# Designed miniproteins, single chains, continued (5): the designs that were tried, part 89

Each design is a single chain, and the fold is of that chain. pLDDT is the mean over its residues in the fold that is shown.

## One batch from the design tools (miniprotein)

Design m19080
Fold by ESMFold2-Fast:
Structure m19080 (fold): chain A 97 residues (1-97)
Amino acid sequence: GAGGALLNAARSAADLARHAPAVGREDAERALRLLREALRLAREAGASDEAIRALEEAVREAERAARTGTPETTPHGRALVAAAESALAAARRVREA
């Protein structure tokens, strides 16, 4: 379901952002914007405490990656953006349910 997809995407984003030395700064900043929006929507929708905590962790890790990231786009950076986009899509689905 949408809640499970949100939790999985948030956890994936947090794990990818923890690889900060391999995450490009622009990708981290883009993922941060997407994750902040996903967190806002998840809170409005009354998503599970586990999903909200996972999104909060992903936001914190993306903020760290944005501060320490390189100017180059990396495979980890692209994967982080994809995970953040998935989290946002899932948050929108939870709100519609």
Scores: mean pLDDT 83

Design m19081
Fold by ESMFold2-Fast:
Structure m19081 (fold): chain A 81 residues (1-81)
Amino acid sequence: SNNIVQQTIDQIRSILSDPDAVRVSEQTVIGASTYVQNGQVDQAIQNARQTISIMVDRGILTPEQGRQVLGIIQQTVQQIS
């Protein structure tokens, strides 16, 4: 549901203050939603996990923010799958 995706983006915006971190996280949510719409639920989770790991490694997200954002995305994938 587009409403669930928008709610997920709004939740991520509430925990991230860096505009670049917000933008990449929003793109990750949209990508995950597209994978789920194509029946690729495992791919949605794997790509989200990979993208968040890279953002943490590059210092765009703290490890705590990475865990929170990934948890939110995983919950959304479960709700829309």
Scores: mean pLDDT 84

Design m19082
Fold by ESMFold2-Fast:
Structure m19082 (fold): chain A 66 residues (1-66)
Amino acid sequence: MKKEIEENLERAKKAGNDEAVKHFEEALRYYGLAEQMKARGRDEDAELMFKEAEKHYDKGLEALAA
């Protein structure tokens, strides 16, 4: 998942799609927070952050497809 977000972020940057770039950057930010929460045993917080990462990833894909 992280690699897929990073690959799509690079594609969005090459396309000059600023909207998609912002969404993929937010997806990576929430993914990183989720991993940190999981490492600290905060599993419920990690789950919420992973859900936010997924939402932003989906929005990035929609923006990239437009």
Scores: mean pLDDT 85

Design m19083
Fold by ESMFold2-Fast:
Order: C-alpha cells, then structure tokens, then sequence
Structure m19083 (fold): chain A 106 residues (1-106)
C-alpha cells in the first residue's frame, strides 16, 4: 500500500507542476527517480524509468505541451494507484467476509 500512497503523491505534485509551469515533465520524473533511489524503492524506480521512456516517445509522436505531458503522467499514476487500492480493498473484503462467517458459525 505504500506504493499506492507514493503514486497519489506523485500525481498531485505532477498536477501542481503543470499548473505552475515551473518544471518540465522530464525534470519532474528525474527528481522522483532520485528520491526513489534514496529511499531504496527499486519497484518505484522501475515504474518511473518506464514512464520516462514512454514520455520520450510521446514527445516525438505528439504535439503536447509540457503541462499536457505532466497531466498525462498524473493521470497514469492516479489510475495505477486506484488499481492497487481496488485490489487491496477486494482482498480485505474477502478476508473480513470469511472472519464474519466464522464468528456466525460459532
């Protein structure tokens, strides 16, 4: 669940960066890659490096502004966080259902 929290935090910061115009999408991703490496979060580093590669392709094939690129990055992180949270809630609901059923059978 820490990964989902980091993805939400990154999505919020990407929106703020898009609205402020203070940094590019590439600069934003590089800053977060450095933070992830400092935290020794290898899974997050892999996700961020993959997004950076896809961002280079988007820049070549689409006429998007830096704000639009940052909003696309934010949307991607938000969607990925929702997928992880949805799975965790589904697993928790299954576990709680089994526990309630066991209590009612006693």
Amino acid sequence: MELAEKLVEMAREAIDAALSGERTAEEFLEEWIERAKEEKNEELVEILEEVKKKLEELKKNHNLSEAELLLAVASYFGNKANELLGKALQELAARLRAAVDALEAA
Scores: mean pLDDT 78

Design m19084
Fold by ESMFold2-Fast:
Structure m19084 (fold): chain A 92 residues (1-92)
Amino acid sequence: PAPARVEDFRVEPKKAKVGEKITVSARVTDADGRPVPGVIALLDENGNVLDAALSDESGEFTAEFTAKKPGKYTARVIAPGGSAEAEFEVEE
C-alpha cells in the first residue's frame, strides 16, 4: 500500500509548564484521502514511550498529556508506511 499521510499535526501549547495539559492532534489518511488507523505516542528526551493513543474511524486523533518533569518531549504519529514527529518543551 502507498505510505500514509499525516495531516493537521498540532501540539498545543508548544511550550508548557509542569502540570499543564498538552493537546496533540493529527489526521492520518492514505493517498486517496481515506482514513488510516494510526497511533500517537508521547516520548521523553531519551525516546521512552510515556503514553499512546489510537486514531478513530475517521483517522483523527486527539490525545491529552500532562508532563510531570521539565524537559524536551516528542509527539510521534505512527501509521502504515509513514510517521511524523513534533517536539515541544515543558518548563517549571
Scores: mean pLDDT 76

Design m19085
Fold by ESMFold2-Fast:
Structure m19085 (fold): chain A 56 residues (1-56)
Amino acid sequence: MREEARAAIDAGDVERVAELARKAGYPQITPEGARAAIKTLTPEQRDALVDRIAAA
């Protein structure tokens, strides 16, 4: 999960990020929301998101 989440975020694959986040227990994450987040996330916030997805 962590490797897949990091790769998806780094590639800007908003659909994959949204799918992984939903599987991790974030049903409110849409592809549109994931796209906005990826564009505005700092490196620290990206790491936190990857950690959260991996922990679920």
Scores: mean pLDDT 70

Design m19086
Fold by ESMFold2-Fast:
Structure m19086 (fold): chain A 72 residues (1-72)
Amino acid sequence: DKEKKAAEAAGEEIEKKYSKEVGEKAKKRLMEAAKEGKSVSEMVDELAGVMEEAGMSAEDTEAVRKTLVDTL
């Protein structure tokens, strides 16, 4: 389950840099996207949406995006 590992890794990175609540929200969205068969680019867009809604910095959003892509 590379998608599950990627979702967990991205969520953990958000928890460390920002908050546990936003990390869990991102993890749920990514796991749902994976279940729906969404592409890597679509999963990246879902993650970007969660981070943008939370108001995370550009530095933190790029670090989390890299973690997701590197784990997939």
Scores: mean pLDDT 80

Design m19087
Fold by ESMFold2-Fast:
Structure m19087 (fold): chain A 77 residues (1-77)
Amino acid sequence: PEPLSEEELARLLRESIEGALELARKAAEEGRVDLALEILDKLIREAEEVARTGPPPVARVAEEGVRRARELKEEIE
């Protein structure tokens, strides 16, 4: 497989994180708190792994994603 550039990986990760956060907010707004928390827990676990193992530009995006997801989870819980 052809590897993605670090810049493209960071962009795709940022887009994925934004999408997951938006889905979690929508789920919570619709009263699907269980689904919102499931989305956020999955995002946190996956983003923490990327933050630990990814190259610096990608790891930074992942770390920000974890922080934002944790903040949203605290608001919803």
Scores: mean pLDDT 84

Design m19088
Fold by ESMFold2-Fast:
Structure m19088 (fold): chain A 94 residues (1-94)
Amino acid sequence: KSLEEIIDENISELAQELVDLNDFESLALLVKGLNDVRKEEEAGAKKEDVLSKMIETMEAVEKQLKSQGKLTPKLAKNIKKIKEAAKELLEKEK
């Protein structure tokens, strides 16, 4: 499985878990961050900048969940896998 497939799969699992938990505030934060990543990519931003924005998005979602006492082991695992895969892709760009 590619690193990009790992990111996509874990984002889908993260979004579904947030829906299941009725955490629409964290879901809105995730969707906004992913839209910002997509806009960066569509604007022709460097792969490094796109990946850095993805990592920032995951850190923001993680911080929000932790502050609300909603960071389950499953959510933490999905966020960690996305961040690790994005960081590995970022390392390959350097």
Scores: mean pLDDT 84

Design m19089
Fold by ESMFold2-Fast:
Structure m19089 (fold): chain A 76 residues (1-76)
Amino acid sequence: MAMKEKHEEEIKKAEEELRKRGFPEELIEAVRKYGDLLYQIHLLQPNSSDPVPEELLRKAREYRERVLAMVRELEA
């Protein structure tokens, strides 16, 4: 339980920092979704050999590419 509360607090701080830096809400939301997916994968792998559902890995890849695409647009 304490780990989940710490994760949520860290995500909120990251969101505030991205807003302070002028990033759009759509990018902030995508970063949050990606972070949440990475956290879910971490919870399913307390030992590094534990299997992770392919659906979670696929969703994490999708959000990663979405974040990278939005960052590229902001840099252009």
Scores: mean pLDDT 72

Design m19090
Fold by ESMFold2-Fast:
Structure m19090 (fold): chain A 100 residues (1-100)
Amino acid sequence: SEVEAKLAAIDVEKAAEEFVAFAREIGEDVEIAPLTPDQEFLVRAAYLIVQELGLKTEEELLAYVERQMEGAKAFREGKYEEAKKKLDPYTWLLLEKMKK
C-alpha cells in the first residue's frame, strides 16, 4: 500500500520532537517518552496528515479533527460508507488496525 509505505518512511523520533516543539510554542508543557508501536503509528499518521493536507491554521486543524471524530464514530457504529466520506486514508487505516 502506498499509504503504508509513506507511514514507514516517517522518522518517528524527529516527528515526535517536532510535535513537542509545536506544543511548547503554543504553551503546552509536554515531554517525549518512549513510544509504543501504536503510539508510533499515530505519530507517523499525524505527521503525514498535516503535511499532505496542508493544514496551516488552527481553524483548519479544528475542522479537520471534528470531521475525523465524526468519521471515527460512524466507523465504530458500522456505518462504513459514511466513515469513508469523512475519514482520510491514514485515519481509516489506523481504525482498521485498532479494530482487532
Scores: mean pLDDT 67

Design m19091
Fold by ESMFold2-Fast:
Structure m19091 (fold): chain A 91 residues (1-91)
Amino acid sequence: MRILVVDDDPAALAEAAAQPEVAAVAGDGARAVELAADFDLVLLDVDLPGMDGLEAALEIKARQPDLPILLHGGDTERTRRLAEEHGLFPG
């Protein structure tokens, strides 16, 4: 399975890139939107610079409605609620 990990923390991205299931990493939402079509799963940090994680997830979902997107970061209960409301997966 090809996984895209999206986070603005360079240390988190370096750790993710070391995992064999992670095919690519992105540091912001705009890059995540560009890359998402080539992956089987997207792990998205809700606290991204510029375009926030929810905005990025909604753009990806509009372009690839069958692509699973997992939201993580921020307040866990709020992130879970937003994921459920918008047809995304809570992480």
Scores: mean pLDDT 73

Design m19092
Fold by ESMFold2-Fast:
Structure m19092 (fold): chain A 81 residues (1-81)
Amino acid sequence: SAVEAEASARLSANPNPSEEEANEIVKALGERIEEMLLGQAEKVEPHNPEAAELLREAARAAKEGDAKKAEELAKKAAELL
């Protein structure tokens, strides 16, 4: 995935990241997941506004670092599509 590719690229550039660098990678992944989910919400909104709302909530959870909540909300959105 694009998120995994970016994480892999950052780690390849610095195979022994500091704690600060590791935290920056995690934060960047959350921001990328947020962007992807918001983009999907925009595409889905004309067909299923309820699914779009769940995707926006998942994006907020991802930005906040709550990966489990983001995944659960994204799965609920997928069930509505």
Scores: mean pLDDT 73

Design m19093
Fold by ESMFold2-Fast:
Parts: C-alpha cells; structure tokens; sequence
Structure m19093 (fold): chain A 95 residues (1-95)
C-alpha cells in the first residue's frame, strides 16, 4: 500500500516536500477547529510564505482524490475534508 508521502512523490515532488504535505494533513486532522496559515507555519517551523504555497497547492492544485485539506471561508481556517464532512452531517442532524 502507498503511504501519503509516496503518493506526493509520485507527482514529481521532492521527498522533503512530500513529508511537509503529510505533516500539514496530520496537523489539520489533529486540529478539527481549523488552523490559519500563520498557525500552520508556526507549528511546522516554516515561513508563512512557504505555508501559503503548500496550502494553495493542496487545496487548488493537487488531484481531487489526494485532496485532504479544505479552506473554510466562514472561519477563514483550513480544516480536514473529514472535519468538513462531519460538520455537514452535524448541520443536517441538528437542524
């Protein structure tokens, strides 16, 4: 079975870039309330410019079947696709 990092490397990304994408996915999964670009940059020890480039790639440029991060325009935070799905189900059940 292919790990997430291996999937990103198959797209022509460096191993370091693939590892960073995997860390962003993990960080967003661990923070269901969502994270700003600044918070992601701080937690990963990278510049906000680097974080913006990777987030733009993950949200807009990555093939749909590999996209795991969604931008929430209401909170202006990045959330996981799983969290977004849970919020939609929760809204449907609770009103």
Amino acid sequence: MVTPAKNFVQLGLSEKAAELLEEINKLVDENPEGLTTREIAEKLGISQRTARRYLNYMVNELPPHLRRVVYDPETKRYISEVTAGIREIQKAILG
Scores: mean pLDDT 74

Design m19094
Fold by ESMFold2-Fast:
Structure m19094 (fold): chain A 68 residues (1-68)
Amino acid sequence: SEAAALYEELERLAAQLEEEELEEIARELEPEFEEGLERMRKNPNREEYVEFMRRLAERLIERMRERL
């Protein structure tokens, strides 16, 4: 599945980075993650939530690749 492929790539990239680098990426993306979750909490929609998580995973992959 697409989600499984994204998670496999995230795990592969995360294994190549130091914990401090992962923490920096998490801090950079935290505002977007919090805003997205707040929107989903106020107006729950499964399809939008799945799409939001997919986009977040893609952003994580991009940020991780930038640091390699």
Scores: mean pLDDT 79

Design m19095
Fold by ESMFold2-Fast:
Structure m19095 (fold): chain A 103 residues (1-103)
Amino acid sequence: SLPSLEELRERLRELLARFEAGATAEVAAELSSVVRQLALHGDLETLEEIRERFRGLLSEEELAEIRREAEWLHKNHPNALPLIALEAGLILERIWRRLLAAE
């Protein structure tokens, strides 16, 4: 039932293009879902690219809060997801919540 890595990467490219054309809560939620599925595949390189791309949309204070939360989650649930996956997911959740609040 999990999509293939190739299908997820193609979906990611489509969603990134849609986000650049017009950022919406719907697109951010779909990006978050794809990122979670990429994390389950262990695609750490793509997760790092996502973190770097979206980092610029958040303040240094927001990024520091996300880093602290990701480190806490990783420390308390070491077998769940790698730190980069937690950071990428939390960045997209913050963006999604911001877009949702603007509606």
Scores: mean pLDDT 83

Design m19096
Fold by ESMFold2-Fast:
Structure m19096 (fold): chain A 64 residues (1-64)
Amino acid sequence: MSKKLKEDFLKEVERIRKSDDSREAKELSLSSLIGVAREFVRQGVPGAEETLKYIEEELDRLRE
């Protein structure tokens, strides 16, 4: 498993969450990351499925 891939995405999600951007801008940024993670899943990159699920869960939390 690519632990570094997951950690890099986790740091990016945290940056988005901590930014002063609007909720809508944060949703767009997280949706963009989901697209990138889905492409890595399609390519069979180790750790991509876990990373995708994490980003999807964070987007859902932002919409609560």
Scores: mean pLDDT 77

Design m19097
Fold by ESMFold2-Fast:
Structure m19097 (fold): chain A 77 residues (1-77)
Amino acid sequence: MSKRAALVAALEIEVVGLEYTVENADRFSLEDLEADLEAARIVVEEAAKLKEEEPKLYERAKEVLEKLEKLVAERKA
């Protein structure tokens, strides 16, 4: 396995975890959502480096980030 293949696999696992948090947001505290929002920002930055080869992964990462930003903003309001 190359470093790139390992990074893609790790990012896929992280995106799935973040998608789970979005789908189950009512079960998480604001602190948990803020932690996942920070993780989503990092995942988007890493996925952006691979966007030409893994465009769907990058799109999923961006969608999850947008949804987490909205959820955190709504909880803080």
Scores: mean pLDDT 85

Design m19098
Fold by ESMFold2-Fast:
Structure m19098 (fold): chain A 71 residues (1-71)
Amino acid sequence: SLEDEANQLILKFLAEIRERVSNSDLSQLPDLREEMIAEARRATASFPPELQANILGVIEGEFVELEEKKS
């Protein structure tokens, strides 16, 4: 289902973000965030707008949490 595809995509992006943030300096995080958000936008372009917004919100929230922990 589309929901299952969205959930699998979220899990994939969260795992990738966690790995890349762990291996990045604080100075690299803004560029990494922009890159990952742009990639997520492209990956979800075919989804309904509400579902895309939800996925992007989850990804943005993960960056906020991880950036706070590194700060």
Scores: mean pLDDT 83

Design m19099
Fold by ESMFold2-Fast:
Structure m19099 (fold): chain A 87 residues (1-87)
Amino acid sequence: APLSAAEREAAIAEGVASGLSEERARRLVDLANATLAALAAGDAEAAVRALVELLVAQAEALGREVTPELRARAEEMARKTAEEALA
């Protein structure tokens, strides 16, 4: 299920407490919520798109370079995850 308003606020606060900027924490929570919403709707392609951007944003937050290889791996993982979740 998508995150409630309270769960979203708590997740943003935890991200900020962990050293993320509010902008980065909000972006990560919004992408996680978009992924959950797409999965709840049975929209595999929307779930893949949201999850790829979530994985990329997490990598950037960890100081990793976003390379074409990183994005390709994110797409592979996202498709497998969406397929398993909607099976």
Scores: mean pLDDT 83

Design m19100
Fold by ESMFold2-Fast:
Structure m19100 (fold): chain A 94 residues (1-94)
Amino acid sequence: IDDLISTAQGRFNQANQSSPSQAIQIISDTVSDVMDRSMTLSPRQQSQLRTRMSQIFDQTISNTTDPDVQQYVQSMRDNFIQAIDAIIARKRAA
């Protein structure tokens, strides 16, 4: 999980140094990769991923000055949290 978070943090940092359109693409690709890899994690690791990814999203929103990128990142954060919470709930019920 630490490697997954480290990779995500690095890609989000790259997005902050990119054009708005490139930032959106990098963030989208990174979130998709993180979600795919989250499916192999335990519920505890998924909960840790949720907390740490939430922090990365919040940091990225704070560092972004482009309103379109900020709105996109907020939407991706909300979608990620809902998706990971649903996965955690399903695994806990099983």
Scores: mean pLDDT 77

Design m19101
Fold by ESMFold2-Fast:
Parts: sequence; C-alpha cells; structure tokens
Structure m19101 (fold): chain A 99 residues (1-99)
Amino acid sequence: SMADAIEEAKKKVKEMKERLRQDLEDLKKQLETETDPSKIAAMYTGFVLRTIGEEIDFELFLKKLGLPKEVADKLLDEFRKFADELIAEMKKLVDEKLA
C-alpha cells in the first residue's frame, strides 16, 4: 500500500542519516591522529562525495517506490538538510585541523 511505501521511505531516510552520522564520527576519530594535510583534505572531499552518492541512491529509491512528488520531495529535503549540517561540521573540523 502507499502507507507501507511511505513507512519504508521514512525507515530508509532514518537508516541513511544514521550511516552518514557514523561515517562522520569515524572520520572525527581518524582526524585526531592524522597529520598529512593531503589526507585530511581528502577526508572532507570523500565525505562530500559519499553524501552526494547517498542522495542520488535515495532519490532513485523514492522513484522506485512510486511515492507522490510532495512526499518524496519532503523526504529528500529532510536528508539534504541533515547532510548539509554534517558537511558543514566536517569542514569546520578539517579547517581547524589544518590551521
């Protein structure tokens, strides 16, 4: 049913947020001991690229579920806002580490 599809999509966005947060936490730990500026910069770039990939995968997932556009757009917006906040946090950490 459409209600089941919406619940599946909400579960998916929650799981994606948890994975992205875990990725950031793993990178924070790695940043504590990393001294190579090139590797530090690559951690930021890698995180951004993985986030873009997750967004693309999620958009395709929502299209396959056949959700109404307004529901899909809200879930995509929710993920994008969350991802933007984590990307900003990662950039701050990298900038502070490289200072």
Scores: mean pLDDT 90

Design m19102
Fold by ESMFold2-Fast:
Structure m19102 (fold): chain A 83 residues (1-83)
Amino acid sequence: SAEEMAAHGREVGREEGRLLAEELGKTRPLSEEEAEAIVEAYAEVLEELGRKMALGEEVIDNREAVEKAREIAAERIKAAREA
């Protein structure tokens, strides 16, 4: 089902997001909140991609997915910092 593919995408996104946060952390220290924001953003993007794939809708490529996840994470980090 679309929800099953979305759930799978979310799990993949969390795992890939953890690896991305770890890699970025080698260049500069990330706070726990920044790392979690990256993981959650990547999970959400891949969840949406999984849902769209199940429905036969247009999907973005992996490069665009990474860029979208980074934008979402940056926005959430900014919002948390301003709160």
Scores: mean pLDDT 76

Design m19103
Fold by ESMFold2-Fast:
Structure m19103 (fold): chain A 93 residues (1-93)
Amino acid sequence: LKEFEELLKKIKETLEEGKKVLDKVGLNPGETPSKEEQELIEEYVKIDTMLGINDGRIFPLTEEGKEKAKKLEEEGKKLLAELAEKLKKLLEA
C-alpha cells in the first residue's frame, strides 16, 4: 500500500514535468501539437483516467477495492515508464 502511494507521487511528478515541457514548447490554444507532443498528452490523460487520481476520487477500502488498486498500480507502472521515455525523447528533440 505504501508502494502504491509512492507510485502515485511519482506519476504526479512525471505528469507535472511533462506538462511543464509542453508549456515550454509554446503550444497556444488552437495550435496543432506535434505527433510526439500529442502522444505525451494522450499518455497523461490515460494515466490520470486509469488511476482515478482526480480530486475527490477514492478507492473503496474493501478487499475487492484493494485488489483493483493493485491491478491499476501495475498498469500505472507501465504507463509511467512509457511517459518517462517519451518525455526524454521530447526533451532531446
Scores: mean pLDDT 59

Design m19104
Fold by ESMFold2-Fast:
Structure m19104 (fold): chain A 70 residues (1-70)
Amino acid sequence: SPVAEAEAELQRQLEEEVRQTREALLAMLNKHAPDLSEEEKQRLADSLTAGIDAVNQRARDTRVARLLAA
């Protein structure tokens, strides 16, 4: 169905964005937080990425609902 196709496409895009965001966060922490251990940097990146995943899941559900309403 058009909805299932849209969901699959959006899911792939969101997964890629989360991956890129995690890499960017680690690069930023390596540049701007020299006092953090590698363990602390990974923990922060993981925590922030989990928050983004939750937001992205909500955004996906909202977009699918809008497509169904259109």
Scores: mean pLDDT 74

Design m19105
Fold by ESMFold2-Fast:
Structure m19105 (fold): chain A 70 residues (1-70)
Amino acid sequence: SSERSKKYQEMTELLNEGGKLADEVLAKDPSAADEAYELLSKGSQALNDGDFETAKKYVEELKKLYEKVK
């Protein structure tokens, strides 16, 4: 597989994990849910644009948000 294909698969897996984290943020702190889903949306948009570094950055920000509300 091409390097781009591998990066796309890796980022898709991270965004799927991000979706689960956003749902957990909603369950634990509904007031933070809009921010969680905005980060997930921005990560998905970056992946669609082929910007893997930006997609990863938004997933990491979502993980930080989850750590604050868990």
Scores: mean pLDDT 82

Design m19106
Fold by ESMFold2-Fast:
Structure m19106 (fold): chain A 84 residues (1-84)
Amino acid sequence: SVEAFWAARMPVVLREIGELLKKAEEAVKKGNKAEAKKYIEEAIKLARDFLAQLKALGAPQEYIDMAEGLIKLVEREGAKILAK
C-alpha cells in the first residue's frame, strides 16, 4: 500500500537527506563549495526520486503535495548552506 511504502521509506529518505546536508555544511566550512553543491544535488535527487516512486504507485494528491514540499525544503536548506 502507499501508506506502508510512505511509513517505510519516509524515515530513510529524511535520514539520508539529513546526512547529505550535514556533509554539505562540513564541505563549505572547509572551503569546498563544489563538493557541498554535489551533496545538495544528491539530497534533492533523493527527494525527487521519492516523489517519482509515489507517483508510480498512484499515491493520493496529499502524499504528492508532501513530497513536493520536501523537495522545496531541501532546495531552500541547500541554498542557505551555499550562501555561507
Scores: mean pLDDT 90

Design m19107
Fold by ESMFold2-Fast:
Structure m19107 (fold): chain A 83 residues (1-83)
Amino acid sequence: KSVSEIINSASKESLELTLRNIVKQAKEGNTVFVALFFKTLIEEVKSITPEQAELIRKTLDEVKDYVPKSLIDALRKKLDEVT
């Protein structure tokens, strides 16, 4: 399903499963997929719970070596704006 749909309707469990897949994709070298996911979060997320934001921040820390620092920084800033 789309990233926008997942975030807008996400239970904690659904978000955790999505984020675990993102970590797996990064470790497997699918860094383009991971970058597109984070770019979509920056563009699509309008509001998010503190719990959801914390899960995403933990994921950013786990994948920070696999994606550009500028993208990590942009998404961290976006999470601060929408929580």
Scores: mean pLDDT 77

Design m19108
Fold by ESMFold2-Fast:
Structure m19108 (fold): chain A 66 residues (1-66)
Amino acid sequence: FIEELEEEFLKKAPELDTREKVEKELREMYRKLIENMTPEEVEKLIAESGAGMGELLREIAEELRK
């Protein structure tokens, strides 16, 4: 769930001193989450995440479908 991902991200935040490291860590966390979700759960997560984060999640889901 998104709240659990935010908690894991905050635990690693002190080591993420650049925008590039932050973005890479977010992509890895969401990739792992989406790998373990059904298509229906992924669509719900995208809908709940808002515009910017929803686009990122949709991109990761498309990569995993290949």
Scores: mean pLDDT 68

Design m19109
Fold by ESMFold2-Fast:
Structure m19109 (fold): chain A 76 residues (1-76)
Amino acid sequence: KIIYVRMLDGKVVEYDVSTVAGAIGFLLDLIGLEIDTGKKLSLEYKGEVIDPLTLEKLLSLPDGTELTLLEEGKAV
């Protein structure tokens, strides 16, 4: 199954999270982005932040799920 992540620049990136290895790869990419940008990042699904972002939550997402990458701690 494929999920779609809208990045901070508006680009959509596809991730295969059908397997534990694929889900770990996605989490490592996210950690790498936090290190590279110096920002805390979170994922939003249908208006809700996914916290904690765990392997179980990623593996349970339906095929075609769209997520938005956000800077953590933004005030509304």
Scores: mean pLDDT 72

Design m19110
Fold by ESMFold2-Fast:
Structure m19110 (fold): chain A 75 residues (1-75)
Amino acid sequence: DEEIAKVLEKMAEIIEKSKSIEEAVKKIREYIENTDLSEEVKKVAEGAIEFIEIMAKSGVPLKSIAKFLRKEAEE
């Protein structure tokens, strides 16, 4: 899905530019709220937010989380 890929890539960009996971999640939610996304894509984005929060809690660096999301977007 092209829309899902674009959202995941945008989430990765936000994470790369953020100083913390909390800042990244806040900016990602702002992006979702201000973007005309389908309900299906919004649900995928919410699941991705939960996943990145779990990764960050597990000690995964922000740069690695962003790289993972970019790889998922390439699908």
Scores: mean pLDDT 80

Design m19111
Fold by ESMFold2-Fast:
Structure m19111 (fold): chain A 63 residues (1-63)
Amino acid sequence: SVVEAARKAGEEAGRKADTVEQSGILAGNEAGRVAKEHGATNDQLSEAMGEGARAGAEVAKAK
C-alpha cells in the first residue's frame, strides 16, 4: 500500500539520523514524499507521515 511503502522509506531515512527527534523529522518528511509520488490522498499522506515518523524514531531508539 501507499502508506506501507512510505513507512518503509521513512524508517530507512530515520536510520541515518543521529537523534530520535531528528530521526522522526527526517522519516516523516521522506514518508510524505514517497506517499505523494504514489498518488496518496490527503488522509493517506497524513497517515503515511505519522507512521513514517514513528517508525524512524523507533529505529533511532534501537541504535
Scores: mean pLDDT 77

Design m19112
Fold by ESMFold2-Fast:
Structure m19112 (fold): chain A 63 residues (1-63)
Amino acid sequence: ELDKILDQLKKVLEERREHLRQVAAEASDRINELQAKVTSPEDKEKFLAAAEEAVQRIRELEA
């Protein structure tokens, strides 16, 4: 039954939710630091976009 699988999936997701959130925060922090050190404007835009995309993907994964 789908409901039973969903319940198990929810438990696994909740247990790993903190890890996913920490990964997103770490990625954002890392990109923010790299953006400050990156000289090329193209690289800065790429890093910023990557950070936002990663956060968005994690949000969709939790949804």
Scores: mean pLDDT 66

Design m19113
Fold by ESMFold2-Fast:
Structure m19113 (fold): chain A 67 residues (1-67)
Amino acid sequence: SSSERQRELLRQRIEEEEREAFTRMMIYVLPHMTPEELERMLENAKKVLTPEEYKRLEEAARKVLAS
């Protein structure tokens, strides 16, 4: 129904805003996290982020761990 479509669009907008805020937060705090905290955050990110967004976050985390 049209009501279901409107709810889905609102949900997608909220999810996009949440993913963007989460990505910004993670980039800022990554250098200050322990390896254990970083792994825990990545596990939580898998549930919230799309596969594409998760891949970007994982790459950023790997760079921090490698430095």
Scores: mean pLDDT 75

Design m19114
Fold by ESMFold2-Fast:
Structure m19114 (fold): chain A 81 residues (1-81)
Amino acid sequence: MSPVEQRIEELRERAESDPRLSPEALELIKELLELAKQLPDTETLFVIDMAEEGIENLSDEQLTEATRTLIESAKATLAAL
């Protein structure tokens, strides 16, 4: 497993174990991490850092909205590749 893939799995495990996250926020984070696996490493690391900061600092509603925005950004990046 690459260091980047390891960070994705660690973040997923962290999100799944966080009782503050709604089922909707958790599913969106999981979708974002699956998209991130398809991105170049630099873009993947950016997504991981943004998701980690969101989990730490945002309310569930704010995290849900931020994660939707990151998913759309990741999809746009993949479409441009």
Scores: mean pLDDT 80

